Designed miniproteins, single chains, continued (3). Designs and how they scored, part 50

Each design is a single chain, and the fold is of that chain. pLDDT is the mean over its residues in the fold that is shown.

## One batch from the design tools (miniprotein)

Design m9729
Fold by ESMFold2-Fast:
Structure m9729 (fold): chain A 82 residues (1-82)
Amino acid sequence: SLAARREEAEETIRFAEEFLGTLEQTGKTNEAAPDWARNELWPKLMAMAKARGLTSQREVVEYVERLLEEAKEVLAEVEEAE
């Protein structure tokens, strides 16, 4: 449903913003990341990073920024469809 798609997009946006905000304050990707990011997103990001040949912390951060932009586009599409 559109409601479920909206909730998923909003959850992704909140998650990515919290992750990037935490990294900006602490300057560390691994140790300073929230527990949910380490336990849920980080393993998925590491698997994708490995598959795509991403080797640096910066490349992983840039990938999360892209996920944020894509989630915002999904949210906009859902709002347009309503």
Scores: mean pLDDT 68

Design m9730
Fold by ESMFold2-Fast:
Structure m9730 (fold): chain A 116 residues (1-116)
Amino acid sequence: SDEELIEEAERLIEEAERLVKEAEEAVKKGDLDKAIELLNEAIVLLQRALELISQLTDEERRRELAERVREVAEEVLRVAQELLKHSETLEQILQAIGLQLSAIGLIFDAELLLKK
């Protein structure tokens, strides 16, 4: 049912929001590898949320949840951009770039659901 999909999508979005905040704190503390791990986990959760949201028949609820995913993905992009500025190794630089591209992809996918 739409209600079960909405509940699971909301849970995934809330967990992703928590992980992004923890990642931002990790960047501020200089724990860049921890920030990379947390942002990658947040991206996986947001991808799962979009898959559930795409199955919703309620257009208003689909729009509301897709907008929330877009906002969290924009925060992932912002934190990944900050991560790149603080990156000390080639591996960290490449991971930060990859995270930015993943976040842009999530923003694009969420925007497609908003236009339906």
Scores: mean pLDDT 91

Design m9731
Fold by ESMFold2-Fast:
Structure m9731 (fold): chain A 124 residues (1-124)
Amino acid sequence: MLSDEEIEELLSFLAELHDKALQTARDSGASEEDIRVIGELLAMLEQAAYSLLVNKAPADVVLEGVNRGLSTLPLSEEVREELIAEARRFIAALEAGDLEAAKAHAQRMADILMRELGLPRVQV
């Protein structure tokens, strides 16, 4: 399980990833819809981490929430399946207390979405 300091580090990382992804999208001339989709995915990751680590919600409930959220985004089924697979790995890393793996899977989800939208990769 992550320490309180590691939880703060992860939440700070996710917030920075969110801010940098939105800025990269805007600088690249992304549509308002693409900017919204990026914001919704990254807010969903922040909410998942907070629910699991702070609110102590069960991992299966958190994953169901992410799956439901992803189903509302205007993404292809193939991309949605890739994101669901990475979300499972992200949640598993959080349960294992593996901060670096959790960061890597969150970054990978951002990479998948930015690639699908034809936007540059963001790195925190």
Scores: mean pLDDT 89

Design m9732
Fold by ESMFold2-Fast:
Structure m9732 (fold): chain A 111 residues (1-111)
Amino acid sequence: MLEVRILEVKADKEKGEVTVKAEVSGAPGRVTLRAFATEGDDFEGDVVGQSEPVVGERGVLEAKITGKISDKIGVVVAATNERGESAVARALVDAKTGKILKEEVSPAGLA
């Protein structure tokens, strides 16, 4: 089963950038990682920033989100593999400190 977890978030509001480190585990093979920033009061907020796709293997992958960064942001990381498996991790982040306030993980397609 493909799994993803957010390890670290660094936000730079002046540059409109958020750097996310995520750990991808479980299923072997090539993985594509995408990261999104959402409006900061919940995980269902509008998308305000996105990363380019990051292609790699299991382990720690880094994605850079560019967009409109507020003081609190939601970060959503989606990993997909060549087998059609997907996994999603979400974190609510204080962009001033980089502190993760809340996190949730779910394998997509099993909910």
Scores: mean pLDDT 75

Design m9733
Fold by ESMFold2-Fast:
Structure m9733 (fold): chain A 100 residues (1-100)
Amino acid sequence: TVSKTFVVEAPVGARIIVVATLTGNGEVTVEVYDQNGNLIGKKTLKQGQTALIGTTATEERMELRVVISNGTKGAKVEIKVIVRTPDGLRVVAEDTLEIK
């Protein structure tokens, strides 16, 4: 299991989308939680699959905890956090999480 908290600054009402892509063999579970510990979404990814887990900004500063579990050691998940506003799409955070 590996986790990371992403701090996302967005206008209230903006759509926040966590994009998770499994690179490497096998299967992983991706879960995204808000700052209050509420589960936003849960997806299972197989090799090469991408999941989109979205929420709406309820505050100008959101904290999204991404948890990767049930995977083989060394499996890598590429995370992108995208904010959609009337002005368009912006990638506000990127990282790669590796199961240790």
Scores: mean pLDDT 85

Design m9734
Fold by ESMFold2-Fast:
Structure m9734 (fold): chain A 55 residues (1-55)
Amino acid sequence: SQEILESYFLIIDNLFEKASPEKVRKLIDTLLESLEPEVAAQVRAYVEEKIAERL
């Protein structure tokens, strides 16, 4: 659902405040294994977009 997706985006934003982009990718890999494929794809895309914005 949209609410679940937004919750994951908030968690990712918080991770970027405390960790490097490479570390965020590693942390998210474990999380994505437990998510539905559609949600996992959206979360991965969000992480990559945030990394691209920081370069």
Scores: mean pLDDT 80

Design m9735
Fold by ESMFold2-Fast:
Structure m9735 (fold): chain A 73 residues (1-73)
Amino acid sequence: GLLRYLDEDERAELLAIQEKLKPIGDKYAKELAAAKTDAEVQAIEQETEKKMQPLRERLEALRARVRERLAAE
């Protein structure tokens, strides 16, 4: 996959994204386990989505950077 072609800086950015994703995932799992209603589940999903969005944008920017670098090589 694309991850095989990461340079050192690109790999550091991927690791930084993964480090930020982990506490969001951990909080999501904990809050979801405590949820008692469908409304609470939906609220947790919406809040998690808002926190995940900037990290998804960073991941897409990383993918674009890798594609541009490989096209230039």
Scores: mean pLDDT 83

Design m9736
Fold by ESMFold2-Fast:
Structure m9736 (fold): chain A 78 residues (1-78)
Amino acid sequence: SRKEEILLDIKEWLSAAMEEELDPNMSIEELLEYAKENELSAIAGVLEKLLNEDEKFLEELEKNLKEAKEHMKEREEE
């Protein structure tokens, strides 16, 4: 599903950004707690929307996540 695809993208991005290998079995709630503990407010917002919102909001979040991921790849802030 699109929700699962976004979740996988978030896990990949967080692993790269934090230079940590995240547990692939982490739930959305566990990832949200991890993001909050590490002060990743933007990604925490996306995770909250994945947990609480319907499919139409997920399409917008996919675009936002893709843009954030591209900025990370460019090493703009690392």
Scores: mean pLDDT 69

Design m9737
Fold by ESMFold2-Fast:
Structure m9737 (fold): chain A 82 residues (1-82)
Amino acid sequence: MKKEEIDKLIEEYLKKYNNSPRAKARVNILKTAYEEGKIDDLIEELKRRLELVKQSTNPRAQAHLPELEEDLELAEKIKEIK
């Protein structure tokens, strides 16, 4: 049941990004963290990366802000499904 809810969230995310290789890579990180019981570690890493990107003056780094925020939101939703 819990795995089915997580798989559904992941599938909806992949559909949003038309199953792009980048979206698949991001999803694999989330699935691996969940399967290894490291979702809390991933959330902390995403928060750290988000702060670094916010402090960056590089437009290419700033372009990743929406993706990092979405990945963090998805990871937190997965954590709530205990």
Scores: mean pLDDT 77

Design m9738
Fold by ESMFold2-Fast:
Structure m9738 (fold): chain A 83 residues (1-83)
Amino acid sequence: MEREIREAMIEIAAAVLGVAGLTAAAEAIRGLVALGTDEAIELAEEMAKRLLAGEDPVAVLREAAARATGEAKAILEAAIAAL
């Protein structure tokens, strides 16, 4: 049940970010969670916390993309292109 609670908290954060106008970032976070890997969920959680703290969305997404690999990197690069 730990994963389900983490995913629910990340979804709440993504919904808040979407309402705040950070739609591309919110969609990227949801996409990472949908991959279902621990690494992608951890990255989504880190991004959500940083964005809720008021950090620059472009900087947060670029840093995350630089650390990510595979499908997670593709999701983040698509979100950066949509900014």
Scores: mean pLDDT 83

Design m9739
Fold by ESMFold2-Fast:
Structure m9739 (fold): chain A 80 residues (1-80)
Amino acid sequence: KKEDEELKEEIRRIAERAEREVRELVERGDIEGAVEKAREATREMNKLAEGSSQEVVSAATGGSIRIVGALVDGVLKQRK
């Protein structure tokens, strides 16, 4: 399905941007901003995946895991 391929690509771009932004925010000590970016990206990807194929849902799930992983890794390494 053509729409599914476009949705997967959009989800991939959202996840990539959010992962990078979250890492940058955590590195700067802006944990609150990083959490907000992670939430926003997850909501955006989930909205795109609603009513879509399993492939699109899997892409959104993978993206969310990647973003949360970046947030958790950054926070655990961050010194106060």
Scores: mean pLDDT 80

Design m9740
Fold by ESMFold2-Fast:
Structure m9740 (fold): chain A 101 residues (1-101)
Amino acid sequence: MEAVKKLRELMKELTELIEKGGSIDEVADKVRQIIELAKETGITLPVQGLINAMKEAGKEDLAKKVEEAVKAGDWDTVINEYSKEIAEARKEYIEKLKKEE
C-alpha cells in the first residue's frame, strides 16, 4: 500500500514538474525514483506506463530497449543509461497531450 501510494505520488510529481517546465535533470531524477521504487517493490505498472508514453512520443526504439532491459531484470541499466531519455520522452508525451486537448 505505501509503495503504491509513493509510486502514484511520484508519477503525479513527474507530470507537474514537466508542466512547470522543469529541467531535464530534475525530470530524470523523478524517473530514477519511480524505477528504483518499481525495482524494490516489483510493481511494474508505472514503468509500463513510461514505456507506453515513449511509444506515443514516437520513441519506439527507446521503448524496445527499456522493455528488454526490464525483461532481463537489468534495472541498473534502465536507471543509469536510459533515465534521461525516458525523461525526454515523457516530456514530449505530456506536451503532445496538451496540444491534442
Scores: mean pLDDT 81

Design m9741
Fold by ESMFold2-Fast:
Structure m9741 (fold): chain A 93 residues (1-93)
Amino acid sequence: MSEEEAEKIAKEIAEEIKKEMKKEGIEILDIEYEVKGNEITIKIVTPTLENAIRAAVIAAKIAEEKYGLEVVSASVEKLEDGNYLATVVLRAK
């Protein structure tokens, strides 16, 4: 997978996550992605732990089922401002 192709896929995954979470009524405060070689990292900020966990699950499911990407890791952490960050690291097989 080229870096240009990875960036296109990352953008498509981010937009799909936004659509799916909006359908479920889950609030997203921020969503970012970064590409490094064959790895895509998606970062989603939500106001609650439950929403952050759900965001990570949705991101992982879209990546595996729609794009055939490997889920390397998924984590949720509490930020200093009291919001939660879900980080999902994806890799081309």
Scores: mean pLDDT 83

Design m9742
Fold by ESMFold2-Fast:
Structure m9742 (fold): chain A 84 residues (1-84)
Amino acid sequence: IGKEVVDKLQDLKDLWLKGQLTSQQVSHGLSALSQYLKSQGYNKAAQILEQLSKEIPKIKDKNKAAELIDKSISEIQKAIEEEE
Protein backbone atom coordinates (compact mmCIF):
# COMPACT_ATOMS: atom_id res chain seq x y z
CA ILE A 1 0.00 0.00 0.00
CA GLY A 2 2.65 2.57 0.99
CA LYS A 3 4.78 2.02 -2.14
CA GLU A 4 1.71 2.14 -4.41
CA VAL A 5 0.50 5.44 -2.88
CA VAL A 6 4.00 7.01 -3.02
CA ASP A 7 4.40 5.94 -6.68
CA LYS A 8 0.99 7.48 -7.53
CA LEU A 9 1.88 10.74 -5.74
CA GLN A 10 5.19 10.93 -7.61
CA ASP A 11 3.34 10.37 -10.92
CA LEU A 12 0.84 13.17 -10.14
CA LYS A 13 3.73 15.53 -9.30
CA ASP A 14 5.69 14.62 -12.46
CA LEU A 15 2.68 14.98 -14.79
CA TRP A 16 1.82 18.36 -13.23
CA LEU A 17 5.42 19.67 -13.53
CA LYS A 18 5.45 18.57 -17.20
CA GLY A 19 2.22 20.53 -17.79
CA GLN A 20 0.17 17.38 -18.54
CA LEU A 21 -2.16 17.97 -15.55
CA THR A 22 -3.68 21.17 -14.16
CA SER A 23 -3.41 22.03 -10.43
CA GLN A 24 -7.15 21.21 -10.15
CA GLN A 25 -6.59 17.74 -11.68
CA VAL A 26 -3.70 17.13 -9.24
CA SER A 27 -5.97 18.24 -6.36
CA HIS A 28 -8.67 15.77 -7.51
CA GLY A 29 -6.10 12.95 -7.71
CA LEU A 30 -4.82 13.73 -4.20
CA SER A 31 -8.40 13.76 -2.84
CA ALA A 32 -9.09 10.37 -4.50
CA LEU A 33 -5.94 8.89 -2.89
CA SER A 34 -7.05 10.34 0.47
CA GLN A 35 -10.41 8.53 0.16
CA TYR A 36 -8.59 5.31 -0.77
CA LEU A 37 -6.27 5.49 2.27
CA LYS A 38 -9.23 6.29 4.57
CA SER A 39 -11.06 3.20 3.22
CA GLN A 40 -7.97 1.09 4.09
CA GLY A 41 -7.86 2.50 7.66
CA TYR A 42 -4.89 4.89 7.17
CA ASN A 43 -6.66 7.91 8.64
CA LYS A 44 -3.52 10.00 9.38
CA ALA A 45 -2.12 9.59 5.85
CA ALA A 46 -5.59 10.32 4.40
CA GLN A 47 -5.79 13.58 6.41
CA ILE A 48 -2.36 14.70 5.11
CA LEU A 49 -3.50 14.09 1.50
CA GLU A 50 -6.83 15.88 2.02
CA GLN A 51 -5.02 18.98 3.35
CA LEU A 52 -2.52 18.83 0.46
CA SER A 53 -5.40 18.62 -2.07
CA LYS A 54 -6.77 21.93 -0.69
CA GLU A 55 -3.36 23.67 -0.56
CA ILE A 56 -2.06 22.83 -4.07
CA PRO A 57 -4.54 25.03 -6.04
CA LYS A 58 -3.71 28.01 -3.74
CA ILE A 59 0.06 27.95 -4.39
CA LYS A 60 1.17 30.26 -7.22
CA ASP A 61 4.81 29.04 -7.29
CA LYS A 62 4.92 25.62 -8.99
CA ASN A 63 8.36 24.84 -7.51
CA LYS A 64 7.14 25.59 -3.97
CA ALA A 65 4.09 23.38 -4.56
CA ALA A 66 6.38 20.56 -5.77
CA GLU A 67 8.48 20.93 -2.57
CA LEU A 68 5.27 20.63 -0.53
CA ILE A 69 4.30 17.45 -2.43
CA ASP A 70 7.78 15.95 -1.76
CA LYS A 71 7.50 16.76 1.97
CA SER A 72 3.97 15.31 2.05
CA ILE A 73 5.12 12.08 0.31
CA SER A 74 7.68 11.57 3.12
CA GLU A 75 5.07 12.30 5.83
CA ILE A 76 2.46 10.01 4.20
CA GLN A 77 4.93 7.12 3.81
CA LYS A 78 5.93 7.48 7.48
CA ALA A 79 2.27 7.64 8.63
CA ILE A 80 1.41 4.45 6.68
CA GLU A 81 4.46 2.61 8.09
CA GLU A 82 3.59 3.71 11.66
CA GLU A 83 0.06 2.24 11.31
CA GLU A 84 1.26 -1.12 9.91
Scores: mean pLDDT 78

Design m9743
Fold by ESMFold2-Fast:
Structure m9743 (fold): chain A 100 residues (1-100)
Amino acid sequence: IEEAFEKIKEIAEKTMEELQKLKDEKASVEEIKEVVYKAFEEILEIIKKYLSKEAYEKIKEVVEEARKKLEEAKTNDEVMEIFSEAMLEILNIIDDEKKK
């Protein structure tokens, strides 16, 4: 669990840095969405390997809801907000697993 938490936190930090750089470079909303989709795939792979099936299913639901919101997002700021909210929910689920 601790190793998964550290890896996911690192992915979240690196992804946010990449999203900020792309925003500063005036990248398209589609390019920024692709970065987020890739980050979610990497996170789900880590969760599947290190966490319980219950935690995986909960986090998968958070990711699927975030993906639906991303399809409707029109600005880089909306994409970054959706990613940040999803990451907070994911990290909270992992923290709750550690307390059980």
Scores: mean pLDDT 81

Design m9744
Fold by ESMFold2-Fast:
Formats: C-alpha cells, structure tokens, sequence
Structure m9744 (fold): chain A 100 residues (1-100)
C-alpha cells in the first residue's frame, strides 16, 4: 500500500514521462504539477473541484495536438485519486468523461 506521499511522487513521475513523450510546453507541465500537489493537500470535495478546474483549463487552453497528452495526464490523476480514496476517484472519472 502506498502512502499519500509515495502516491504523489509516483504520480509526478508519471506526469514527467507523459510530458517528455509528447513534448508538452513547460507552462502546461508546471500547471499540471501544481494541480497534482494541490489535490493531495485538499479535502476530497476540494480535490474533485481542483481536478475539474484543471480538466476544463486543459481542454480550453491547450492546443488540440496535445489532446492525447492531457487525456493521459487526467487519466493518471483519476487513477491516483482512486488509489487514495475510491469515491473521490469515481467522481473525478465522471468529470473526465463529461469534459473529454
């Protein structure tokens, strides 16, 4: 079983790998990393809101050519949230499906 600290570290490494694979702009990468850190400091309700705000921002502000990249990032966030709290992860997945 992973601690919240280990789970966040694993999530950040996954995001770094996706960013390298798709050559994501630094501004997008920095915003995703900041959101990931905020999610792990937040209450379950706040974490869902932070996830929704990030998902909407990525869809609205990141060029279509990076769609596969930010979809993989959002999926990694859903997986991490589910590992931390199944109910929060389920709510995040519903948001992911509605936005993307």
Amino acid sequence: MLSDEELLEQLIETIKEIAKKYNIPKEVYDRVIEAARRLFEATPEEAVQIFEELAKWLKENVPEKYKDAYEEILRALVTALRARDPETGEKAEEIYKKIL
Scores: mean pLDDT 85

Design m9745
Fold by ESMFold2-Fast:
Structure m9745 (fold): chain A 105 residues (1-105)
Amino acid sequence: MPSVEELERSVIALRSAVLLAVTDSVVKRAAENPEETAKELREESERYRQISEKYREQGLPLLSEAYEVLSDGLREAAEKAAKGDSEGVREILEKTAERLREIAE
């Protein structure tokens, strides 16, 4: 039977891959509609913060940490998007995905 930690790491690895898969789409949206993209990234950041707290309450510390990293990364990406820095959005999302991969190791 896989351990709870092993299952958490598998989910986090998938979340990293999904973030990388959507990065080009988010960067394109940030270039076309910076204010709307910044708002959406900010709303997702707050949602992921709430998910992180729920995972902490459930005794899933790796998933809690991963969703804190996601929340933080999307907040920083929103700041870049609001400034019209679409390449800065890419850098932040790629760095966030790398941090998730490190947790999943």
Scores: mean pLDDT 89

Design m9746
Fold by ESMFold2-Fast:
Structure m9746 (fold): chain A 65 residues (1-65)
Amino acid sequence: SSMIEKVKEEVEKKVREILQSTSDPVEAQRRSMEYVLETAKKNNLPQDVLVELLELVQQMVTQHE
């Protein structure tokens, strides 16, 4: 639980940084998804957690105006 919470915080922080670094939503989505996939691979995250992180990324990118 604490590890998942930490990973979620790191993903949110990284996605915010990506969104601030580019105005292209396609680039932001790609970079954010790459980060999540690398994080999942590195930490051998279960599928449920990977799906949750990908949904979080999509929500953050979509809500960034």
Scores: mean pLDDT 81

Design m9747
Fold by ESMFold2-Fast:
Structure m9747 (fold): chain A 81 residues (1-81)
Amino acid sequence: VKVVGHVFTMDYRNPEASKEEALKAVTEKIEEAAKEYNVEQSTVDEAKKAAERAIEHIVEEAVKKKEDLTYSLMIELPAGK
């Protein structure tokens, strides 16, 4: 199992741009880890979707609170043993 961590700041005034930046960074880290551990593409796609959902939830909270929030996102890749 490989864990991918990413810290990012959500700008509540530019939620779409912040979401895209976070998604790009997290997606790149997931793909690098998947390449290193030879993870199946379908598993990589599932991890990317999970990351997208987590980031969407975080952006909603930042917008709701009307403040910039810094988050640490941890994504687990269920690579075979």
Scores: mean pLDDT 76

Design m9748
Fold by ESMFold2-Fast:
Structure m9748 (fold): chain A 74 residues (1-74)
Amino acid sequence: APSAASLRAEELAALGLMYYAISKLLPEEDEEGRRELREKSLALLDEAIALAEAAGDAALAAEIRAERAAIEAE
């Protein structure tokens, strides 16, 4: 069964991805809002990675890193 820490990491990753999705829905003229939501997304994913690593969940940490890298590449 997943640990409480792994579940928390999944919650933070989901929240981060949600903020990123919202940033893509904002008008192009809202550069500030898009940037702030993207930065918040990346920060949440970084926190999720740290929690997954602390829980010893290497597979989850790798998955969240891949999601973060995809956002950085866009």
Scores: mean pLDDT 85

Design m9749
Fold by ESMFold2-Fast:
Structure m9749 (fold): chain A 71 residues (1-71)
Amino acid sequence: MASDEQLKVAKEAVKKKAEELGVKLSDEQIEKLAKQALASAETAARLRGEEKPSLEDVESSAKTIVEEKVE
């Protein structure tokens, strides 16, 4: 299950990726994208037979979701 630590990592990754892309996101948007990224990472981990995603998987998922949002 998602932990506060995984959610914190997801939020930080979303914020950093948005800053790298020059995109201004509100705190609400950052939290929404972080939760979506975490859910995506958890689904992918489950498909691999893992109980939870790694922090690296969470960070990667968060960066991808921000990139998909930018257009």
Scores: mean pLDDT 78

Design m9750
Fold by ESMFold2-Fast:
Structure m9750 (fold): chain A 55 residues (1-55)
Amino acid sequence: KEEEKKKRIENLDKTYQRSKAILEEVYKDNPERLKKAKELLDKGYQSLKERIEKE
């Protein structure tokens, strides 16, 4: 139960970090776009994490 939740969150964290690094590369010359893209990514990450924790 708790173990599976932890694994799912860890996998989500891995994907999140990878996506974050990609965004930093893609928008390295556009800090404002990078900030907005990161905010969207953060919202998605938080939403999914909360959903997993709620279950």
Scores: mean pLDDT 81

Design m9751
Fold by ESMFold2-Fast:
Structure m9751 (fold): chain A 86 residues (1-86)
Amino acid sequence: MKEEEIKKAEEAARELAEEVLEETKKVVEEAAKEAGLTPEEVKKRAIERAVEMARKMVEAGVPVEEVIERLRKVKEEDIRAGREIE
């Protein structure tokens, strides 16, 4: 059931992306300023990219559990980078 795996991965990617964006609000604001966008537009694009990446990984034959683990590791790295920019 490929569609159910894709939906599960997309939902997990969205939740993880939203959590990273909340933890790294300062980085999101700086990215928005540099791109001439609102912080909300940057958040929307980041979530859309995370969902698209998750979908592509499942379509490439990566198990949904592995996709979720990879997204979780990206979240940890993004949070760490945001905190260490101080």
Scores: mean pLDDT 72

Design m9752
Fold by ESMFold2-Fast:
Structure m9752 (fold): chain A 72 residues (1-72)
Amino acid sequence: SPLDREIERAQRDLGVRLEELAARHRDDPEKQARLLELVARYVERLGRARTPAEVRRVHEETLRGLDELERE
C-alpha cells in the first residue's frame, strides 16, 4: 500500500541518519540516551500513522528533533 511504502522509505532514511549520529556521538552517553528516546517515539508514532502524509510529518518532525539534539 502507499502507506506501507512511505513507512518503509521513512524507516530506511532514518536508519541512515541514525548510523551517522551513533558513529558521531559514540562516546556521548547522554546524546545516545536521547537518541534512543527519539527512536522509541518515532516507532510508536509510525505505528499510529494512518496516511502517507502522517508518516511524512512524523519523519520530518523526528529529523528536526535529531538536528536539535546535535545542537545541544
Scores: mean pLDDT 84

Design m9753
Fold by ESMFold2-Fast:
Structure m9753 (fold): chain A 114 residues (1-114)
Amino acid sequence: EVDLSKVSVENLLKATVYALKNPLTEEQVKQIIKALEDAKNLTEAFYALQVLQVALYNNPELIDLALKEMEKSKSKFVYWAAKELAEDTEIFSPEVRERFKKVAEEIKKNLKPI
């Protein structure tokens, strides 16, 4: 059983391989986003982002769910991840990248008092 919410290098690497080979559920995508929120440093956030990129590439129907979950976040690492996804020209269309850019802008508002 793969726990996608567990923030560790070994578990996140196993999760990436799982996401490449298997369709994911909405709950599993939420678990990956929680791993980004719980990341203690940029390295842990980077591994969680790799799992999320692969998950959304293999499950494009889950992009809307990921956008909704990320938009609610107050995590600097979820903000960073949304910005990275907005710049990912190899995996995402211009329309999807613009949506990640807007989500990053919303997260930024949550990180700073308006």
Scores: mean pLDDT 78

Design m9754
Fold by ESMFold2-Fast:
Structure m9754 (fold): chain A 107 residues (1-107)
Amino acid sequence: KDKEILDETAKYLAEQAFRQAKEAAEAVRRGDIDSAIRQARQAYRLALMSAIYSSGSGNIEATNYASQAFLQAKKAVEILENGGPLEDAIKQLEEAYRQAREAAKAA
């Protein structure tokens, strides 16, 4: 049924967003800012897609978590691109992958 396919797709996308945000945080910790920006951009795109599919299935809880993951990962990219504090970028990425994990659980 359509709802089951949307929920499964949202879950898969949220799981991928979790992985990309986690890898981005590790890239920041080792000073690989170019890789961190690429991975964080993938994380927020995947989280946004997860939110769209969860919204389509009527899953408000999963939509809210995925939307928060999108916003946090996007903030991390903005911090990194502006040469802001790496500690703040790491905090945003850690929050992003926590929210993405909750989105996957709720889907």
Scores: mean pLDDT 90

Design m9755
Fold by ESMFold2-Fast:
Structure m9755 (fold): chain A 84 residues (1-84)
Amino acid sequence: ELYEERLKSIEELAKRVIEELNKLGLTDFAKEFSEKVKKLIEEMRKLIEEDVSNPENQRRLRDIFLEIGKLLAEAISKIEEAKK
């Protein structure tokens, strides 16, 4: 349940970021960002469905969350630069 809520929040934030990137004409970046985030979300869903009690799966989930966070931060930075 908690992981599903976090995934939904990430998906909603990613959707808003993609919309802003497209509005700013950064369509190629929006496409690459969307593809990368989609792959990471799919991997997280697979790990959650398999076994979240497994320490190796917990480590992988943490690493994926960190990677999504980095991608979001990079995309938000691009939006801020383009609005200058």
Scores: mean pLDDT 81

Design m9756
Fold by ESMFold2-Fast:
Formats: sequence, C-alpha cells, structure tokens
Structure m9756 (fold): chain A 76 residues (1-76)
Amino acid sequence: SLAERLIEAIRNADEAQLEALREAILAAEEPSGLAFVRAVVELLLPDAEFSDELAVELLENPEVAKALAELHERIT
C-alpha cells in the first residue's frame, strides 16, 4: 500500500532527503499538514500517484500520522 511505502521511505530517509524536506517546508507559502504530506510524498516517493483525497487518507492512518509527526520533529 502507499501508506506502507511512505512509512518505509520515511524510516530510510537519508540526510540529503531530510535537508530537501526542510528547505521545501521553509519555502512553502502556505504551511499546512496537506502541504507537508505532499512535499514528503513528492521527495520520498516521486513516482507515486498523489491527490488531495489520498493525502487525507494518509493523514487518517495513525501509523502514517505518527511517522509524519516524527519526521517533522526531526527536520524542524
């Protein structure tokens, strides 16, 4: 599933990917949870199909939400 792939990609993120995510967040005109999920998916899973509906579904998954929160703490 996309959720499983995203969690795995977050766990395996290297320093260069974390730096790129930090820069993307700082460059965002409208910082939101949706914008953060989009940036993470675009940088860590560039070939994944992404939509706002899918982003909401990912945020509703407690394991994904936890992984994203931990990732956000690591890069801020």
Scores: mean pLDDT 76

Design m9757
Fold by ESMFold2-Fast:
Structure m9757 (fold): chain A 94 residues (1-94)
Amino acid sequence: SIEDMLKELIKKMSEYSKTLSPREFVEELIRLLEELAAKTTDPTVKAALEASIAAIREALARNPNPSMEEAEALAVGTIIRLQEAVAAVEAARA
């Protein structure tokens, strides 16, 4: 499920914040989001994933050497937006 994929993303990001450099952390976040977008069939969630990837790539282009605090803020902001997209899809099914 999309909810299970988001939980796995949150778990991996928590682990990677302790083991990767800030740049590698953001690059791995992009990779995981691209993998989720490829597996996602819901057009609303897919659009949210693609928009998040574009926003993170733009942030990295403006700041190619983020701090870990800045990298984690990008991940947290992305997760919140994806949770909102999933909630909107579930509300539309009810």
Scores: mean pLDDT 84

Design m9758
Fold by ESMFold2-Fast:
Structure m9758 (fold): chain A 68 residues (1-68)
Amino acid sequence: MLSREEIRARLDALVAALKAAVPSLSPEEVEDAVRHVERYFRERFRDHASEEELEALVEYLRREVAAA
């Protein structure tokens, strides 16, 4: 299983990539990209973290992208 530290590192990389792309995207494209990354993250890490931990990490992703 992946550690919580490894899962967080992968999330941070995805957040950084989305934040870098935000200035080049419309608000609709940003929302679509966030939803795709959220689905990808939940699907890939469902067996490595609890549902509560995944929800907290996804909420972190949403907050960070909204702040960009």
Scores: mean pLDDT 76

Design m9759
Fold by ESMFold2-Fast:
Structure m9759 (fold): chain A 70 residues (1-70)
Amino acid sequence: SEEELLKEALERLEKIFEEMLKTGDIEKGLEEMRKIMDELSSKLSQEYLKKFSEEYEKLLAKFEEELEKQ
């Protein structure tokens, strides 16, 4: 289902951000995130893409806060 795809993608994004913070390998993290976004754009309806975008922005905000603390 689209809800399951959304949940899986968000969990994968959280792990990517955690790895980027731990390793400093930003390039690898960005490449992995791009692949997830490209796949979801083809598989999710507009309604679920909006939900994904909202949750993605929340994760980005948390990531930026953690980067500022370093």
Scores: mean pLDDT 79

Design m9760
Fold by ESMFold2-Fast:
Structure m9760 (fold): chain A 59 residues (1-59)
Amino acid sequence: MEEKKELLKLSFEEMPEGGRVKIDDIAKGLGMSKEEVEAFLKELEKRGIVKIEGDYAVK
């Protein structure tokens, strides 16, 4: 579980500025529930790594 969250964080850190990805696509790609992905994305948003815009995570 921890490993998937670390991969998600690294993916956003490597993403170019202005990159957007659907939360559903992240959940599907990592085999995580949408709720788990949303909870972790909110944590990353607090750190200023990404911004949540509706169904999208944006850098």
Scores: mean pLDDT 76

Design m9761
Fold by ESMFold2-Fast:
Structure m9761 (fold): chain A 73 residues (1-73)
Amino acid sequence: MLSEEQKEKLREAIKLLLEEENIKLSEEQLEEVVEAALALLEELLKDPSTTTEELQSALVEFALSKAKELAKK
């Protein structure tokens, strides 16, 4: 399971990413994106061949896609 330190770093990274893209979410929508990204990260970490670059690319793509979907609701 991911540590609280890792979860906090991911949350901060997602916040910065959304601010850069000028995507405005409610606190509930932001938490939904963070929780979904954490679930994806845990799945990717089950494959020990996954590189840090692959993890970052997948998480960025997923977080932006999820955030854009939620912003339309």
Scores: mean pLDDT 77

Design m9762
Fold by ESMFold2-Fast:
Structure m9762 (fold): chain A 87 residues (1-87)
Amino acid sequence: KVEEAVEILRKAAEEVRRLADQMEDPFQRGAARNAAYMLEKAAELLKKDPELAISVLEGTAEFARQAGLDEVARLIEEAIKKVKELL
């Protein structure tokens, strides 16, 4: 169900962008926007290389957590779990 997995990642990217728009710190806002971009790239990659897509997502979640974006990291981790269940 690659189409459902892609939709989950696109929805997660949209939610991450919504959170970014609520951030007052420009560094954290930029980091969150980068995470949303990586979620969209992973969605494109999922059709060609699902294992690599998941690795990109896991790295993105770790980066978000290191940047202090715990809510963003949580959303990405939840999306990864759902995507893995569909593959």
Scores: mean pLDDT 86

